# Designs tried in a protein design run: designed miniproteins, single chains, continued (4). Part 73

Each design is a single chain, and the fold is of that chain. pLDDT is the mean over its residues in the fold that is shown.

## One batch from the design tools (miniprotein)

Design m14681
Fold by ESMFold2-Fast:
Structure m14681 (fold): chain A 87 residues (1-87)
Amino acid sequence: MTLEDKIKELAEKKLGEVEKLAKEGLENPSEEIEKELEKKYKEALEELEALKKRAEASSSPDKEKIIELLEEAIKRLKEIYEEYLKA
């Protein structure tokens, strides 16, 4: 596995966790699910943004590709959470 593969796997895992909680919260609204979703969203956002900052500070030849993957994941994460809040 390359570093890019590991970052992609991590991003997909974090997106899946937040998406699952958002769907469950919409189907069966509860304060407990809402709190868990907010917690997982904030943790995922912080981890992905920290990885992006590390990639931006690196001199890696794969820097641009890694940043693009992380930006797309962050954008999707924010979209999932925003859609939940609007519902």
Scores: mean pLDDT 81

Design m14682
Fold by ESMFold2-Fast:
Structure m14682 (fold): chain A 81 residues (1-81)
Amino acid sequence: SSVDKLLEEILKKLKEAKKLYDEAKKTGDRNILEKSIELLEEIIKKAEELLEKSTDPQVKTLARVMLHEAKKAKEELEKKL
């Protein structure tokens, strides 16, 4: 389904974002910080889309958790800019 594909895409992006987030926090490199923030913004947008499109309460709960964690990570990185 489109929801399953969206969830798979979000999970793949979250794995990439975690790697960039860890590198950004370790190095403080502006280019890595900006790239990590951009990817987190894409994840936020996709998680909001998942929350709107899904009728499954479990998927909605997962989307809310992903949205919260991505927003928190973005805020922490923005403080380093």
Scores: mean pLDDT 85

Design m14684
Fold by ESMFold2-Fast:
Parts: sequence; structure tokens; C-alpha cells
Structure m14684 (fold): chain A 77 residues (1-77)
Amino acid sequence: AEAAVAALRAGDYERARAIALELGLEVARKMEESEEALREAEARDAALVAEGQRLAAAGASVEELAALAVRALAELV
């Protein structure tokens, strides 16, 4: 943003436009990376839900399921 403002102050509108377009493309790229990270998090969550369901079907206690949840949360942070 600062470089685009400096170009505008210098009267270089073509350069300011090029900088603004480049920033727009970088924001779009970061949004795409965020979407990919979200998809990976959703896949991990689905795997943990499936594991919890398997343990529950095997007669696991609430304490055992809670321990799995705590361990999963520790891996996310």
C-alpha cells in the first residue's frame, strides 16, 4: 500500500496501478492457501471423529474419549 501511495504522489499512475494489481494477486494467493489449510484441518477433524466413533463402539469410557480430544487439540496448537 505504501509503495502505491508513493507512486501516486509522484504522479506515476501506471506504477501505482501495477502495484495495486500485484497486491490483489497476493491477497488472492493467500486466500487460496487459507482454503487449503482449512481443507486439511477438516480432513484431520473427520479422521478424529471416525477414531472417536470406533472407540465408542468398542465401549470406551467418556474419560478415554476426552483424553483423545485433549490430545487432538494439543496437535492443533
Scores: mean pLDDT 68

Design m14685
Fold by ESMFold2-Fast:
Parts: structure tokens; sequence; C-alpha cells
Structure m14685 (fold): chain A 82 residues (1-82)
């Protein structure tokens, strides 16, 4: 594995971690405004993670499908709050 390949996989892992953190923040948010903010963060992080995951030779189709489901759910939840 080259440094470039390692850097790519690290970026993918970091976007997934950012998503997990934003999801926790969303679940702990008490105001509509905070929930919208963290849902928007989750959507951005999931979109970036999916872009990278589709290019990764180590991501299983199942893992990509789970990220796609998470993105769809986050978008639906955001639409209900707007």
Amino acid sequence: MTQEEIDFEVELALEIIKYAVSKIAYRRSKTKEDKIKFLEDMIKELERALELARQSPYMRPEDIANLEKALKKAKEELEKLK
C-alpha cells in the first residue's frame, strides 16, 4: 500500500468518523436549529464518504448501501424539519 492509498483510506475513515460525531450531536440536540445544523453536517459528511467509498477497493457493496441508506434517512429528516 502506497502513502497515497493510505491517505485516501484515512480521508474516507475520517469522513465516516465525522458523520458518527455529527449523528451523536444531532441525537443530543434539543433545539430545531441545532438539529438542522447537525443534519446538514451529516449530509455533507455522508456525501463525501460515499464519493470516496465508491472509489475504495476495500469497501463492500453492503457498506456502500448502508451509507446510501443513512444519507437518504438524513435528507428525509432534514426535509421534515424545514
Scores: mean pLDDT 85

Design m14686
Fold by ESMFold2-Fast:
Structure m14686 (fold): chain A 60 residues (1-60)
Amino acid sequence: MTVLEAEFKNLTAAIGGAIAAIGLDPRAKVRVEGTKVTVETEASPERVAEIEAYLKALSE
């Protein structure tokens, strides 16, 4: 299990990040707490890298 965390500038950006993570891994456990998004995933290392890249891009 891989745990990814990202903090966003506002709630709308955080929701966008959560949606992107679910789209890449529909079985991921995603939590949104204010502007913080936590993704718990059992996806392959390649898919985890994709999720991390999208979270990083959206959190900037």
Scores: mean pLDDT 80

Design m14687
Fold by ESMFold2-Fast:
Structure m14687 (fold): chain A 87 residues (1-87)
Amino acid sequence: MEAEILLAMARMQIWLGDKYMELGDYEEAAEMYERAIRLLREAAPELPEAREELGEALKKLAEAYRKLGDEEKAKEVEEELRRLGFL
């Protein structure tokens, strides 16, 4: 129950992050994706869907960091994706 609520909250934050990306508000987009990732990390041990969405959220975060010119943070996120088996 709690894990399903965390997943639902994370999905809402990903949706909002996607809207910020469309607007070119990459700092706000990164913040929304970071919030979603925190929720998904908590839900992932209980829900396989949360683990899959964690991978997608991490990819979106790396893209947002690249749009901001923060190549170092983007690479850190990509290394996490590799460690989790999403790359």
Scores: mean pLDDT 88

Design m14688
Fold by ESMFold2-Fast:
Structure m14688 (fold): chain A 74 residues (1-74)
Amino acid sequence: MIIDEAESVEAALEKVKELAQKLGARIVEANVLSLEDLLKRYPELPESLPDGRYLVAVLQKGDEELVLVIRITE
């Protein structure tokens, strides 16, 4: 799992696309979640994460899955 920040959903999506291209992975899912919904889905994340909106992208390469979590600061 990778945690990052972006100023907007559009900027977050560009980061997701760049990472997917670098890894040769497919973007399977991309959703904007509140911190509460994010922690319900991924309880392993630090409870110290700031409140706000997060873009969560799931990248798939073969049998490997990578979750990218990007805080939206806008």
Scores: mean pLDDT 81

Design m14689
Fold by ESMFold2-Fast:
Structure m14689 (fold): chain A 111 residues (1-111)
Amino acid sequence: SFLEGVRAFNEGKYEEAIEYFDKAIAEDPDNVLAWFYKGLAYFELGEYEKAVEYFEKAIELDPDNVLAWVYRGLALEKLGEYEEAIEDYEKALELRPDNVGARERLERLKA
């Protein structure tokens, strides 16, 4: 079900992708990638509060997931939660100092 979810996501079928990721999570609640992709699908749908929630689950399971920190920060920016977004980008840069996207976002928010 996870691979079917990734296929649906890549086709822009975000609601269908979420159904597959829900099945993957039901089969394996520790599937970090399923939680992360569910967050991405909600982000693409503009459901930023839900995106933050599911990126948080991915981070709880794998705190070294740089992309989950970056995308939670992006979703928090969309919600106007700039202080929390800054903290997430700083965490991403602690883990991967060469993450250009996180660095550029952080510099803009602190300007």
Scores: mean pLDDT 89

Design m14690
Fold by ESMFold2-Fast:
Structure m14690 (fold): chain A 75 residues (1-75)
Amino acid sequence: MSEEELQAEIDEALGLIYFAIAKVNGATPEEFLELVKRLAEKGKVNIARTLVEAAEQAGFDPEWVEEARKIVEEA
């Protein structure tokens, strides 16, 4: 496995972990959006993208998903 492939797997795992922890702690959609923004601002774009994908699969509002995707794309 290359360093690039390993980093991609780590970022995917971290995105899922962030989503799971926030969900278990009862985070609101607004708090999830703030988390996506903070991750993107720190250059953790792949982690943020995975979190948004997990939220979409969990049935988050389409308007929320579009706003979160915009944050990731603009980072």
Scores: mean pLDDT 82

Design m14691
Fold by ESMFold2-Fast:
Structure m14691 (fold): chain A 80 residues (1-80)
Amino acid sequence: MEETLEKILNLSEEELKEVIEKLKKQLEELKEKLKEEKDEELRKILEELMEEIEKAIKEKTPEAIVELALKIKELAEKLA
């Protein structure tokens, strides 16, 4: 995980664009999942994750992607 965060900070402009496109696709998938989800706790987690992904897509910086990766870990720990 920490090694992965270092790699994100060192992404080239092209690699960063690829990550942003992947995040856009993941955001659309999460929007569909949220429409079907009945668990209130899981819905809140999905909404928080979607907000962080949207922020990363808007900012388009390696630092924003690192913040997103840390938030994903935090939310995954809440599910466990």
Scores: mean pLDDT 74

Design m14692
Fold by ESMFold2-Fast:
Structure m14692 (fold): chain A 63 residues (1-63)
Amino acid sequence: SVEELKEEILEHYKKNPKLDEELERLLVRFAIEVSSEAAQELADLIKKNPKDIEGVEKFLKSI
């Protein structure tokens, strides 16, 4: 489900707060299940603020 995918993204990011290969794979799934626009916004947020776990959590809750 979309909620399970959001939790998986957030859990991964908390353990490794950077845009790595696994997070990029999760963002591809997010683009398919939610939207390419939302996936791109999340990727851009992570690139601009690579340690902003609260910002990522807030973004995911807004969807």
Scores: mean pLDDT 85

Design m14693
Fold by ESMFold2-Fast:
Structure m14693 (fold): chain A 60 residues (1-60)
Amino acid sequence: MKLEVHTLRFESVEEAVEKARELAEKYGLTPGQRESLIRHARHLAEEGVTELKVLLRLPE
């Protein structure tokens, strides 16, 4: 099992949502995981946070 840390950097709510979607699509996250990641990134961007670190547990 491979553990990867991805740092998403964004300057707007729209950019945060787009980057979260791209990461979810690239790594084949489930619909629930994708929506959770998008929601979290949106919330952080709305609060003025410009960075989100995502920890992914990959099988290989």
Scores: mean pLDDT 80

Design m14694
Fold by ESMFold2-Fast:
Structure m14694 (fold): chain A 78 residues (1-78)
Amino acid sequence: SLEELLQRFSELLKQLIEEGSPEQLAETSRRLRDIGEEYAERLERAPESERQSILEEMVQDQISVLEETLEEIEKEKE
């Protein structure tokens, strides 16, 4: 559900804020913004019946970015 995806997003974002460098936070914020802008365009063109699934796809893509960044942080601890 969208609610579960948003909860996961929030948890990953909190972890990134705790563990990430300012540079990693800035780069990740940029990537998240770019995804948001891409999906905003799709949402403007989409029928109302498709908006929920597009929002869920957007949050999943943003979660993937957060997970990738956290994996890079873990590798740096080696």
Scores: mean pLDDT 84

Design m14695
Fold by ESMFold2-Fast:
Structure m14695 (fold): chain A 61 residues (1-61)
Amino acid sequence: GTVEEGRALFEEAIAAARAGDLERAQRLGVLGVIHMAEGGASDEEIAALAAEVRAALREGE
């Protein structure tokens, strides 16, 4: 995948998390990590986006 594809997947994951779709959020978040890593994104950028998904999941409680 590409960094652009991975960012789009993370954006969808955050939206799903905020909507309370925890399974979709987790699935899209994992795909986002894979695509960004394949595209050459930094570990720091990936970690920051993963943290955003986790924050959105906590807000959906």
Scores: mean pLDDT 83

Design m14696
Fold by ESMFold2-Fast:
Structure m14696 (fold): chain A 110 residues (1-110)
Amino acid sequence: SGGGGAIGAAGGAGGAGGAGLGGGAELARKMAEAARRAAERGGHEGAKKAAEYAEEAARAAEAGDAEKAKEYAEKGIRAGEEGGREFGERYGELARGSGVAMGAAARAAS
């Protein structure tokens, strides 16, 4: 059972007074960290690109742009699939969770 990737340190930087939005950004950062670690361990080019897209999704979420955050998450899924089927599927699940959290945060903010 090699499950439970190392997600990295949870830096609870104040989310501009919006707890929901902070949750979405936190998920996106955890995706980026997981993708980076997968790329380092497996040398997967797609995982590296997925990490870049996840980082952009996190920036968009922090800026309150849920549409861009979702777009980058989808690009990350595709990049992950190109880099490895097993990793692509796992990244897709993480991106879905992140997208749902970002959508909920955006709705809470309005």
Scores: mean pLDDT 59

Design m14697
Fold by ESMFold2-Fast:
Structure m14697 (fold): chain A 104 residues (1-104)
Amino acid sequence: MEAVEAIREVYEKLKKEGKPLRVYLATAPDGRVYLIVGDEESVDKAVAELQAKGYRVARLEGFSIEDVERLVELAGARLVKKDENYVIVEMPADAFRAALAALS
C-alpha cells in the first residue's frame, strides 16, 4: 500500500537521524479526515497551514509506527502528499473510526 510505504520511509529516515515521529489528526470542514505524519518542524508547519484553513487538529499520542501503519491500512487511506520529512494521508471519517476501534 503506497500510503503505508511512504509513512514507513519517513519513519526510518527520522529514526536514523534520532528524531521523534509526530502524528496528527486533521478534520476538514467537510468531515474528511487526514493524518499528518513526520518530523516535528515539518508537521507543525503543515498543521498550522491546515488550522488557518479551518481544519480541526489533534495530536495522536501513544501510537507506535506499527499502530499508525495498521490504522492507515485498515482505513484504506489514500496518499495525498509525500514530502522528504512528512506525509499526509486521507480517509473517510467512518473508515478512520472503524480502524481506530479495531486497534483497541
Scores: mean pLDDT 84

Design m14698
Fold by ESMFold2-Fast:
Structure m14698 (fold): chain A 87 residues (1-87)
Amino acid sequence: MTAEELTLEGEIYLGLGNMYFSLGDYEKAIEMYEKAIKYYEKALEIDPNNEKAKKGLAEAYRNLGEVYKKMGKEEEAKEAYEKAEKA
């Protein structure tokens, strides 16, 4: 897969994560956000300067942090927010 194709897969899973989060399905939201993160990280391995992948990675980590916070998982939420800041 190209960096662009991997970034698009990340965007798709980020959107699915947002959908499940809105529905209150936190388990599926986490699964989709983790898949988005994996695809964005692969895109950045191919093209470290891919701005879309960097922004998507940061957004996926921020949204993952919000899900963990809603679940009362404060330490996991904090870790996700810290990773968003580094992306």
Scores: mean pLDDT 89

Design m14699
Fold by ESMFold2-Fast:
Structure m14699 (fold): chain A 60 residues (1-60)
Amino acid sequence: SKEEEEKKKLEDLATEANEVMSQEEAKKFAEKVHELLNDPNKSYKEILEEAKKILAELKA
């Protein structure tokens, strides 16, 4: 399903975060993504787009 594809993309972003930043920053990324996943008003697509923005900001 599309949700399974978006979940895989989100997992791939989490893997990238752990490879390109410190353990502490990767934990912050994971915590922010967890809050997005707990928002009942957000779709997986919206969560993925926000996660991409958070990752880009932490990498800068």
Scores: mean pLDDT 78

Design m14700
Fold by ESMFold2-Fast:
Structure m14700 (fold): chain A 59 residues (1-59)
Amino acid sequence: MDLEKFIEIAKSMKVSVEAIGRYIVENTDASEEELLKALEELGADEELKKKLMRMLRER
């Protein structure tokens, strides 16, 4: 999965961190570890991380 390239492109397009995280949860096979790493690279706060990690577990 080319998650790193997707994040790079999304950041260049000024897409919100929440939108990027939701796309990862809904449209990729990313693990909890991969999602956390992506959110940390994007500078997500702890509340957004908790929200998206919950969404990942409930999919």
Scores: mean pLDDT 74

Design m14701
Fold by ESMFold2-Fast:
Structure m14701 (fold): chain A 68 residues (1-68)
Amino acid sequence: GEEEELLEEVEELAKKFLPEEFIEPVLEFARVLLKKDREKFLKLLEKLKKAKNREEFEEILTEAANSL
């Protein structure tokens, strides 16, 4: 479904920048955000797609977590 495709996109981006042990925690966070606030999830995904390195990727995730 659409939700599975969105989460798969998050997983692919996380695998690009993060060690394997961080992938499942990121996906759990993404699942929670998608369920609670789809608009914030979509904005997060667009920001993650524009991240050019691990530091930017981690900063985007941290800001999203702090806004919950």
Scores: mean pLDDT 85

Design m14702
Fold by ESMFold2-Fast:
Structure m14702 (fold): chain A 81 residues (1-81)
Amino acid sequence: KEAETLAEILRKLAEQMRSLGLDEAANLVEKASDAVRQGNYREAAELTRKAAEVSRDKNPEIAEQLRRVAETLERLAKEKE
């Protein structure tokens, strides 16, 4: 369902980040994927936003993609409240 699909997208994004040497950001996105599976969209959004911040200087394109994902997770968190 939606949570499982979103968690899988985050997991694949984390693997891509590891291949680019963004290990810290990848770890944060993996935790965000786990948070989504637990229904913790707010926590997932916070972790994803932090991943975007630590990626900014090394890969601005991935950082921007992570910001957009965090915005989507923030919207889902508000809908679940």
Scores: mean pLDDT 82

Design m14703
Fold by ESMFold2-Fast:
Structure m14703 (fold): chain A 78 residues (1-78)
Amino acid sequence: MSREELDQEVEVALAAMELAIAKRMLKNGADPEEVIKWLEEVKKRAEEIYQKASGRVRDLAKRIMEEAEKLIKEVKEK
């Protein structure tokens, strides 16, 4: 594994953790606007990974983007 490939794996793992934190923040009654801003940053980071990565990392980034977008829409509807 190259340093670049390792960095991509770390970035996607961090994005997944940030998504999980955002979901927990919502369940704990955090400010919806703050959570939306967090989710928009997670989505943007995942999109950047998706553009430069391939294979499994790219597929994980796509899932994170889709989940973040879905959650943003759900929060905005409440």
Scores: mean pLDDT 81

Design m14704
Fold by ESMFold2-Fast:
Structure m14704 (fold): chain A 65 residues (1-65)
Amino acid sequence: STRYSAFSIRAIAIGFEAGGSVEVRERDGTIEVTIHHDDPAKAAAMAEAIKKEGEAFGLKVEVHF
């Protein structure tokens, strides 16, 4: 969907800007985001930013490390 595509682009941008990366997939109405960063504090900040973006889009988002 357009909403999923827009969210995915933003999640990827958050990862890149933080010096890490993310993998985004959709499963049965839930968006799963896997976060990769060597710094646990930065990974946690990425998770918070991604969850806020998901909420803004009205999407159900689950974050994994």
Scores: mean pLDDT 84

Design m14705
Fold by ESMFold2-Fast:
Structure m14705 (fold): chain A 71 residues (1-71)
Amino acid sequence: TDQRLQDARDALVDRAESLAPPERREEARELATRAFDASVAGDDEAMRQATEELARLAGVAPEELEVTPPP
């Protein structure tokens, strides 16, 4: 249960870091973590805001980030 959530979070963080410029990888990591944590908390607005911010930083569409809801 907790490990599955951690694995999903780590996968999103890794994806965000791979898409971000090297100098912004830490920022991308923080945004990915924020988006995932908001998703887990059921805060749709915070999740959307963090996902959109991350997508702009990574230069992709928000839907390409595949923020995974908790199981």
Scores: mean pLDDT 76

Design m14706
Fold by ESMFold2-Fast:
Structure m14706 (fold): chain A 68 residues (1-68)
Amino acid sequence: MVYEAENEGGMKAKIELDHEPEVGEKVKVKLTLEDGSEVELEAEVLSKEGDELLIKIGNEIFKAKKVE
């Protein structure tokens, strides 16, 4: 599954997950930054509402919207 994400600082990223996550779940995500760099990190799903997620990656919180 693919999400378009943005943090409070305006940093945009693409987040890829292999399954539909649940609230409170710790998941391994593939994060693609605006410069095209890719990293695999552990993330925590803070909230879920329809196609929108709040995901914590390290010390950053991203608002993510499902696109695929």
Scores: mean pLDDT 80

Design m14707
Fold by ESMFold2-Fast:
Structure m14707 (fold): chain A 76 residues (1-76)
Amino acid sequence: SAEKAAERLIASLTRDPEVQALLADPEHRAEFYASAAVIAAQLGLKDVARYFLEKARELPLTPVAEAQIRYAESLL
């Protein structure tokens, strides 16, 4: 299913050592969660999108993260 494909893609990205190094920075981690929320919202995975929005909001938000959060919320 499309949902399982999206979940596998997100899991695959988080296994990459370069992604893991990037996500050590809380601001980059916020941008990652905000972007994941956009992708989930576009795929109709509303509960997954809300989960990632909540995770992003726990972190320091960059202007990029804030813009992605607003866009994801507009799709819910």
Scores: mean pLDDT 81

Design m14708
Fold by ESMFold2-Fast:
Structure m14708 (fold): chain A 80 residues (1-80)
Amino acid sequence: SPVEEVVRLVREFIERAKGKTPEEMDKLAEELAKRLVEEFGIPEDFARAIVDAVKYYVDQGDEENAIRAAELAVRLYLER
């Protein structure tokens, strides 16, 4: 499932972001957005919005809502 693959990428991003500086996290976020565009055909603006939401929740220590935000957004786009 594309939704399950995106959730996997978001979990990978969260793991890689642990202990990183804001600048390093921004680079990882850019990489995630690029993969959403290139691997799943998600429009760039929408991919950036998803990644910004994920980053927001990760910065708050809310990994569960980071994953839920990405899953819901991608499901609404890909499963319409």
Scores: mean pLDDT 84

Design m14709
Fold by ESMFold2-Fast:
Structure m14709 (fold): chain A 88 residues (1-88)
Amino acid sequence: MEAKEKAKKLLEEGKELYKEKKYQEAAIKYEQAIGYDPNNKEAWLNLGKALYKLKYYEEAAKAYQKALELDPSNKEAQENLKKAQEEI
């Protein structure tokens, strides 16, 4: 429970950094969130988005694949995965 609360706080910090276009710092926060809660599908999706903005397309694709393992019906993750794969 405590670990999931830390993950949520880190996820929200990452989202604020992403809004400021601080994509590398946002990615670090999302990675930390995943460290506390590796089943957080939102953290994996947002990590993929930040990595995509940094042009780390292979890493972004892996993050989106993980988000889809946790939620196969996530259309945003499906669409973003295809977009990342087109860049590879």
Scores: mean pLDDT 90

Design m14710
Fold by ESMFold2-Fast:
Structure m14710 (fold): chain A 84 residues (1-84)
Amino acid sequence: MKSAAKALRNVAEQLEANKDDPFGAEVALALGIIVTTLAIKYEKDPELRKKLEELRDRMIEAFEQGDYDAAVQALKEMADLLEK
């Protein structure tokens, strides 16, 4: 899913750019949740689907804890998986 990978990389860049803007950071997270949920819905490989679900949950938990760097890393890891 090249389009999903590109979208998640853009979301990661937006989250990094908005670390000091809570509203912008939360908008980036919301977009990340939408993109990952759609990627999971259209993924046919059950192993990859499970890994994406785990990384999405990690992204959300990291954001809720204020760990934006960990949330960005989860987004980048999901993008890398979707490019293969």
Scores: mean pLDDT 86

Design m14711
Fold by ESMFold2-Fast:
Structure m14711 (fold): chain A 79 residues (1-79)
Amino acid sequence: SLEELSKEFGIPIERAEISELESAVKAANFTDVYTVGSAGELRQAIEEVLSKASKLNKIYLVDNPHRPGHSVAVFLGDA
């Protein structure tokens, strides 16, 4: 589950709307974006981003209107 992933990696995971992310993305030192359809896909994306970023501070999940059952995962961190 999202709560289990958040606890395992120590990274806040929150749902948001696309319009709410503009200021957060603009303020971040590192950003990455993945489309995920399951907790397993989100785990794989977290592991991939952690290979590139020195620290992840937050993950936002936005419903993907063009792909039902999938979310856009927005990763915010430090390079």
Scores: mean pLDDT 80

Design m14712
Fold by ESMFold2-Fast:
Structure m14712 (fold): chain A 75 residues (1-75)
Amino acid sequence: SAADAIAADAGRAEELRKEGEELLEELREAVEKGAPKEEIRELLLKLIGVAIRLAAAGDTETALEIIREADEIEK
């Protein structure tokens, strides 16, 4: 049913939001620490993957926020 699909999407979005927050913190720490560019790139690719999955789960606003925050951290 539509309600079951909405509930499943909400649960997936919640997990993805937590994963995105964790990866953003890891990215901030890596940049502050002067980590190798390879490590920073890997974290960015993971964040992009989370954002794509989050948008697919119906949370496009948080997906865009993750991308925006990652871009700001890189600057």
Scores: mean pLDDT 80

Design m14713
Fold by ESMFold2-Fast:
Structure m14713 (fold): chain A 89 residues (1-89)
Amino acid sequence: MSKEELELEVEAGLILMQAAVNRIAADRLEKQHPDNPLIKKARELIDKAIELVNEALRSEDPETRRQKLEEAKKLVDEANKLIDEAEKS
């Protein structure tokens, strides 16, 4: 495995870990505020990010893998922002 491929796999693992943490937070907030649209959107973004990471890990093309991981990272970051905003509301 090249150093680049190893770095992409590590990045994928970190994104999945962050997505899992955010999902747990979203689930707790949804129990407190079941009609909060920010939490519903955050959960959808987290699910899409996980799908993108899994697709990246199954891809043998480094360019495709990198692009899918970058998109997944953006979705997880957006979900994290929505969760933070929901906690303040």
Scores: mean pLDDT 83

Design m14714
Fold by ESMFold2-Fast:
Structure m14714 (fold): chain A 61 residues (1-61)
Amino acid sequence: SVKQEVERMLEEGRSLYEGGKAGAQGLKAQGDYEKGDRMEEEARRRYRELEEEARRKLEES
């Protein structure tokens, strides 16, 4: 149960992370490197936080 919940969380998180990176690449393609870099960094940070939450859930089960 918890393992499947965590797998679902990580899959959804990966999808959002890829979307964030794609959005960042789109901004950079338009010449908005500053905004693109920030968006990519934010997406990466959010995914790290999600991985940490997933690890915590598994350890608490």
Scores: mean pLDDT 83

Design m14715
Fold by ESMFold2-Fast:
Structure m14715 (fold): chain A 70 residues (1-70)
Amino acid sequence: SHPSAALTLAIYFHEVFGLDPRAVFDWALERSAEEVYRLMREVDDLIQSGDTEKLNELKERIEKELAERK
């Protein structure tokens, strides 16, 4: 369990992508802490590089995973 990392990711993805923080939190609890921190770093790196195409692809991947949980 990694509730602090999951909460941080939920807030981060809400601010960056406008995703539902509760849905991201519940999804992140099913992932490893390493994967959660890697995703936060990946998004930050893409924003800093200005790679809008890859950033959008990542957003779509996460949205699909969240939708599959419904």
Scores: mean pLDDT 79

Design m14716
Fold by ESMFold2-Fast:
Structure m14716 (fold): chain A 55 residues (1-55)
Amino acid sequence: MDEVTLRVAEAELARLQEELGLSEEEVQRILDLIRQGKFAEARALIEELKARRGL
């Protein structure tokens, strides 16, 4: 994954953490998926967490 993609993902994840009240464990889990190039799985996890928050 290129540096630009990683920086964008990190910035978006930081914003989502504030909006959804994600735990450190949830944030690390999403970041781990992104670092492994598993963007579809990371996105699915974010959408699941948003759904659980009623978003």
Scores: mean pLDDT 74

Design m14717
Fold by ESMFold2-Fast:
Structure m14717 (fold): chain A 63 residues (1-63)
Amino acid sequence: MEEKGLEARRYLEELMKTLPADEAGKKAQEKFPLSAEQQELLREIGQTLRRIGDEIEAELAAR
């Protein structure tokens, strides 16, 4: 249960290294079969990663 959430999060983080956060979130949802509760959790993780990814992208672009 919690292990599935951690794997989904790791997958999103890995995708965000090579893909924009929005596309990473879509691929993570396709990769992991999710119940309604897990879908909601993944949404929250995706939103948080989007915000972090946006800041990282802005910082990298500024460098």
Scores: mean pLDDT 66

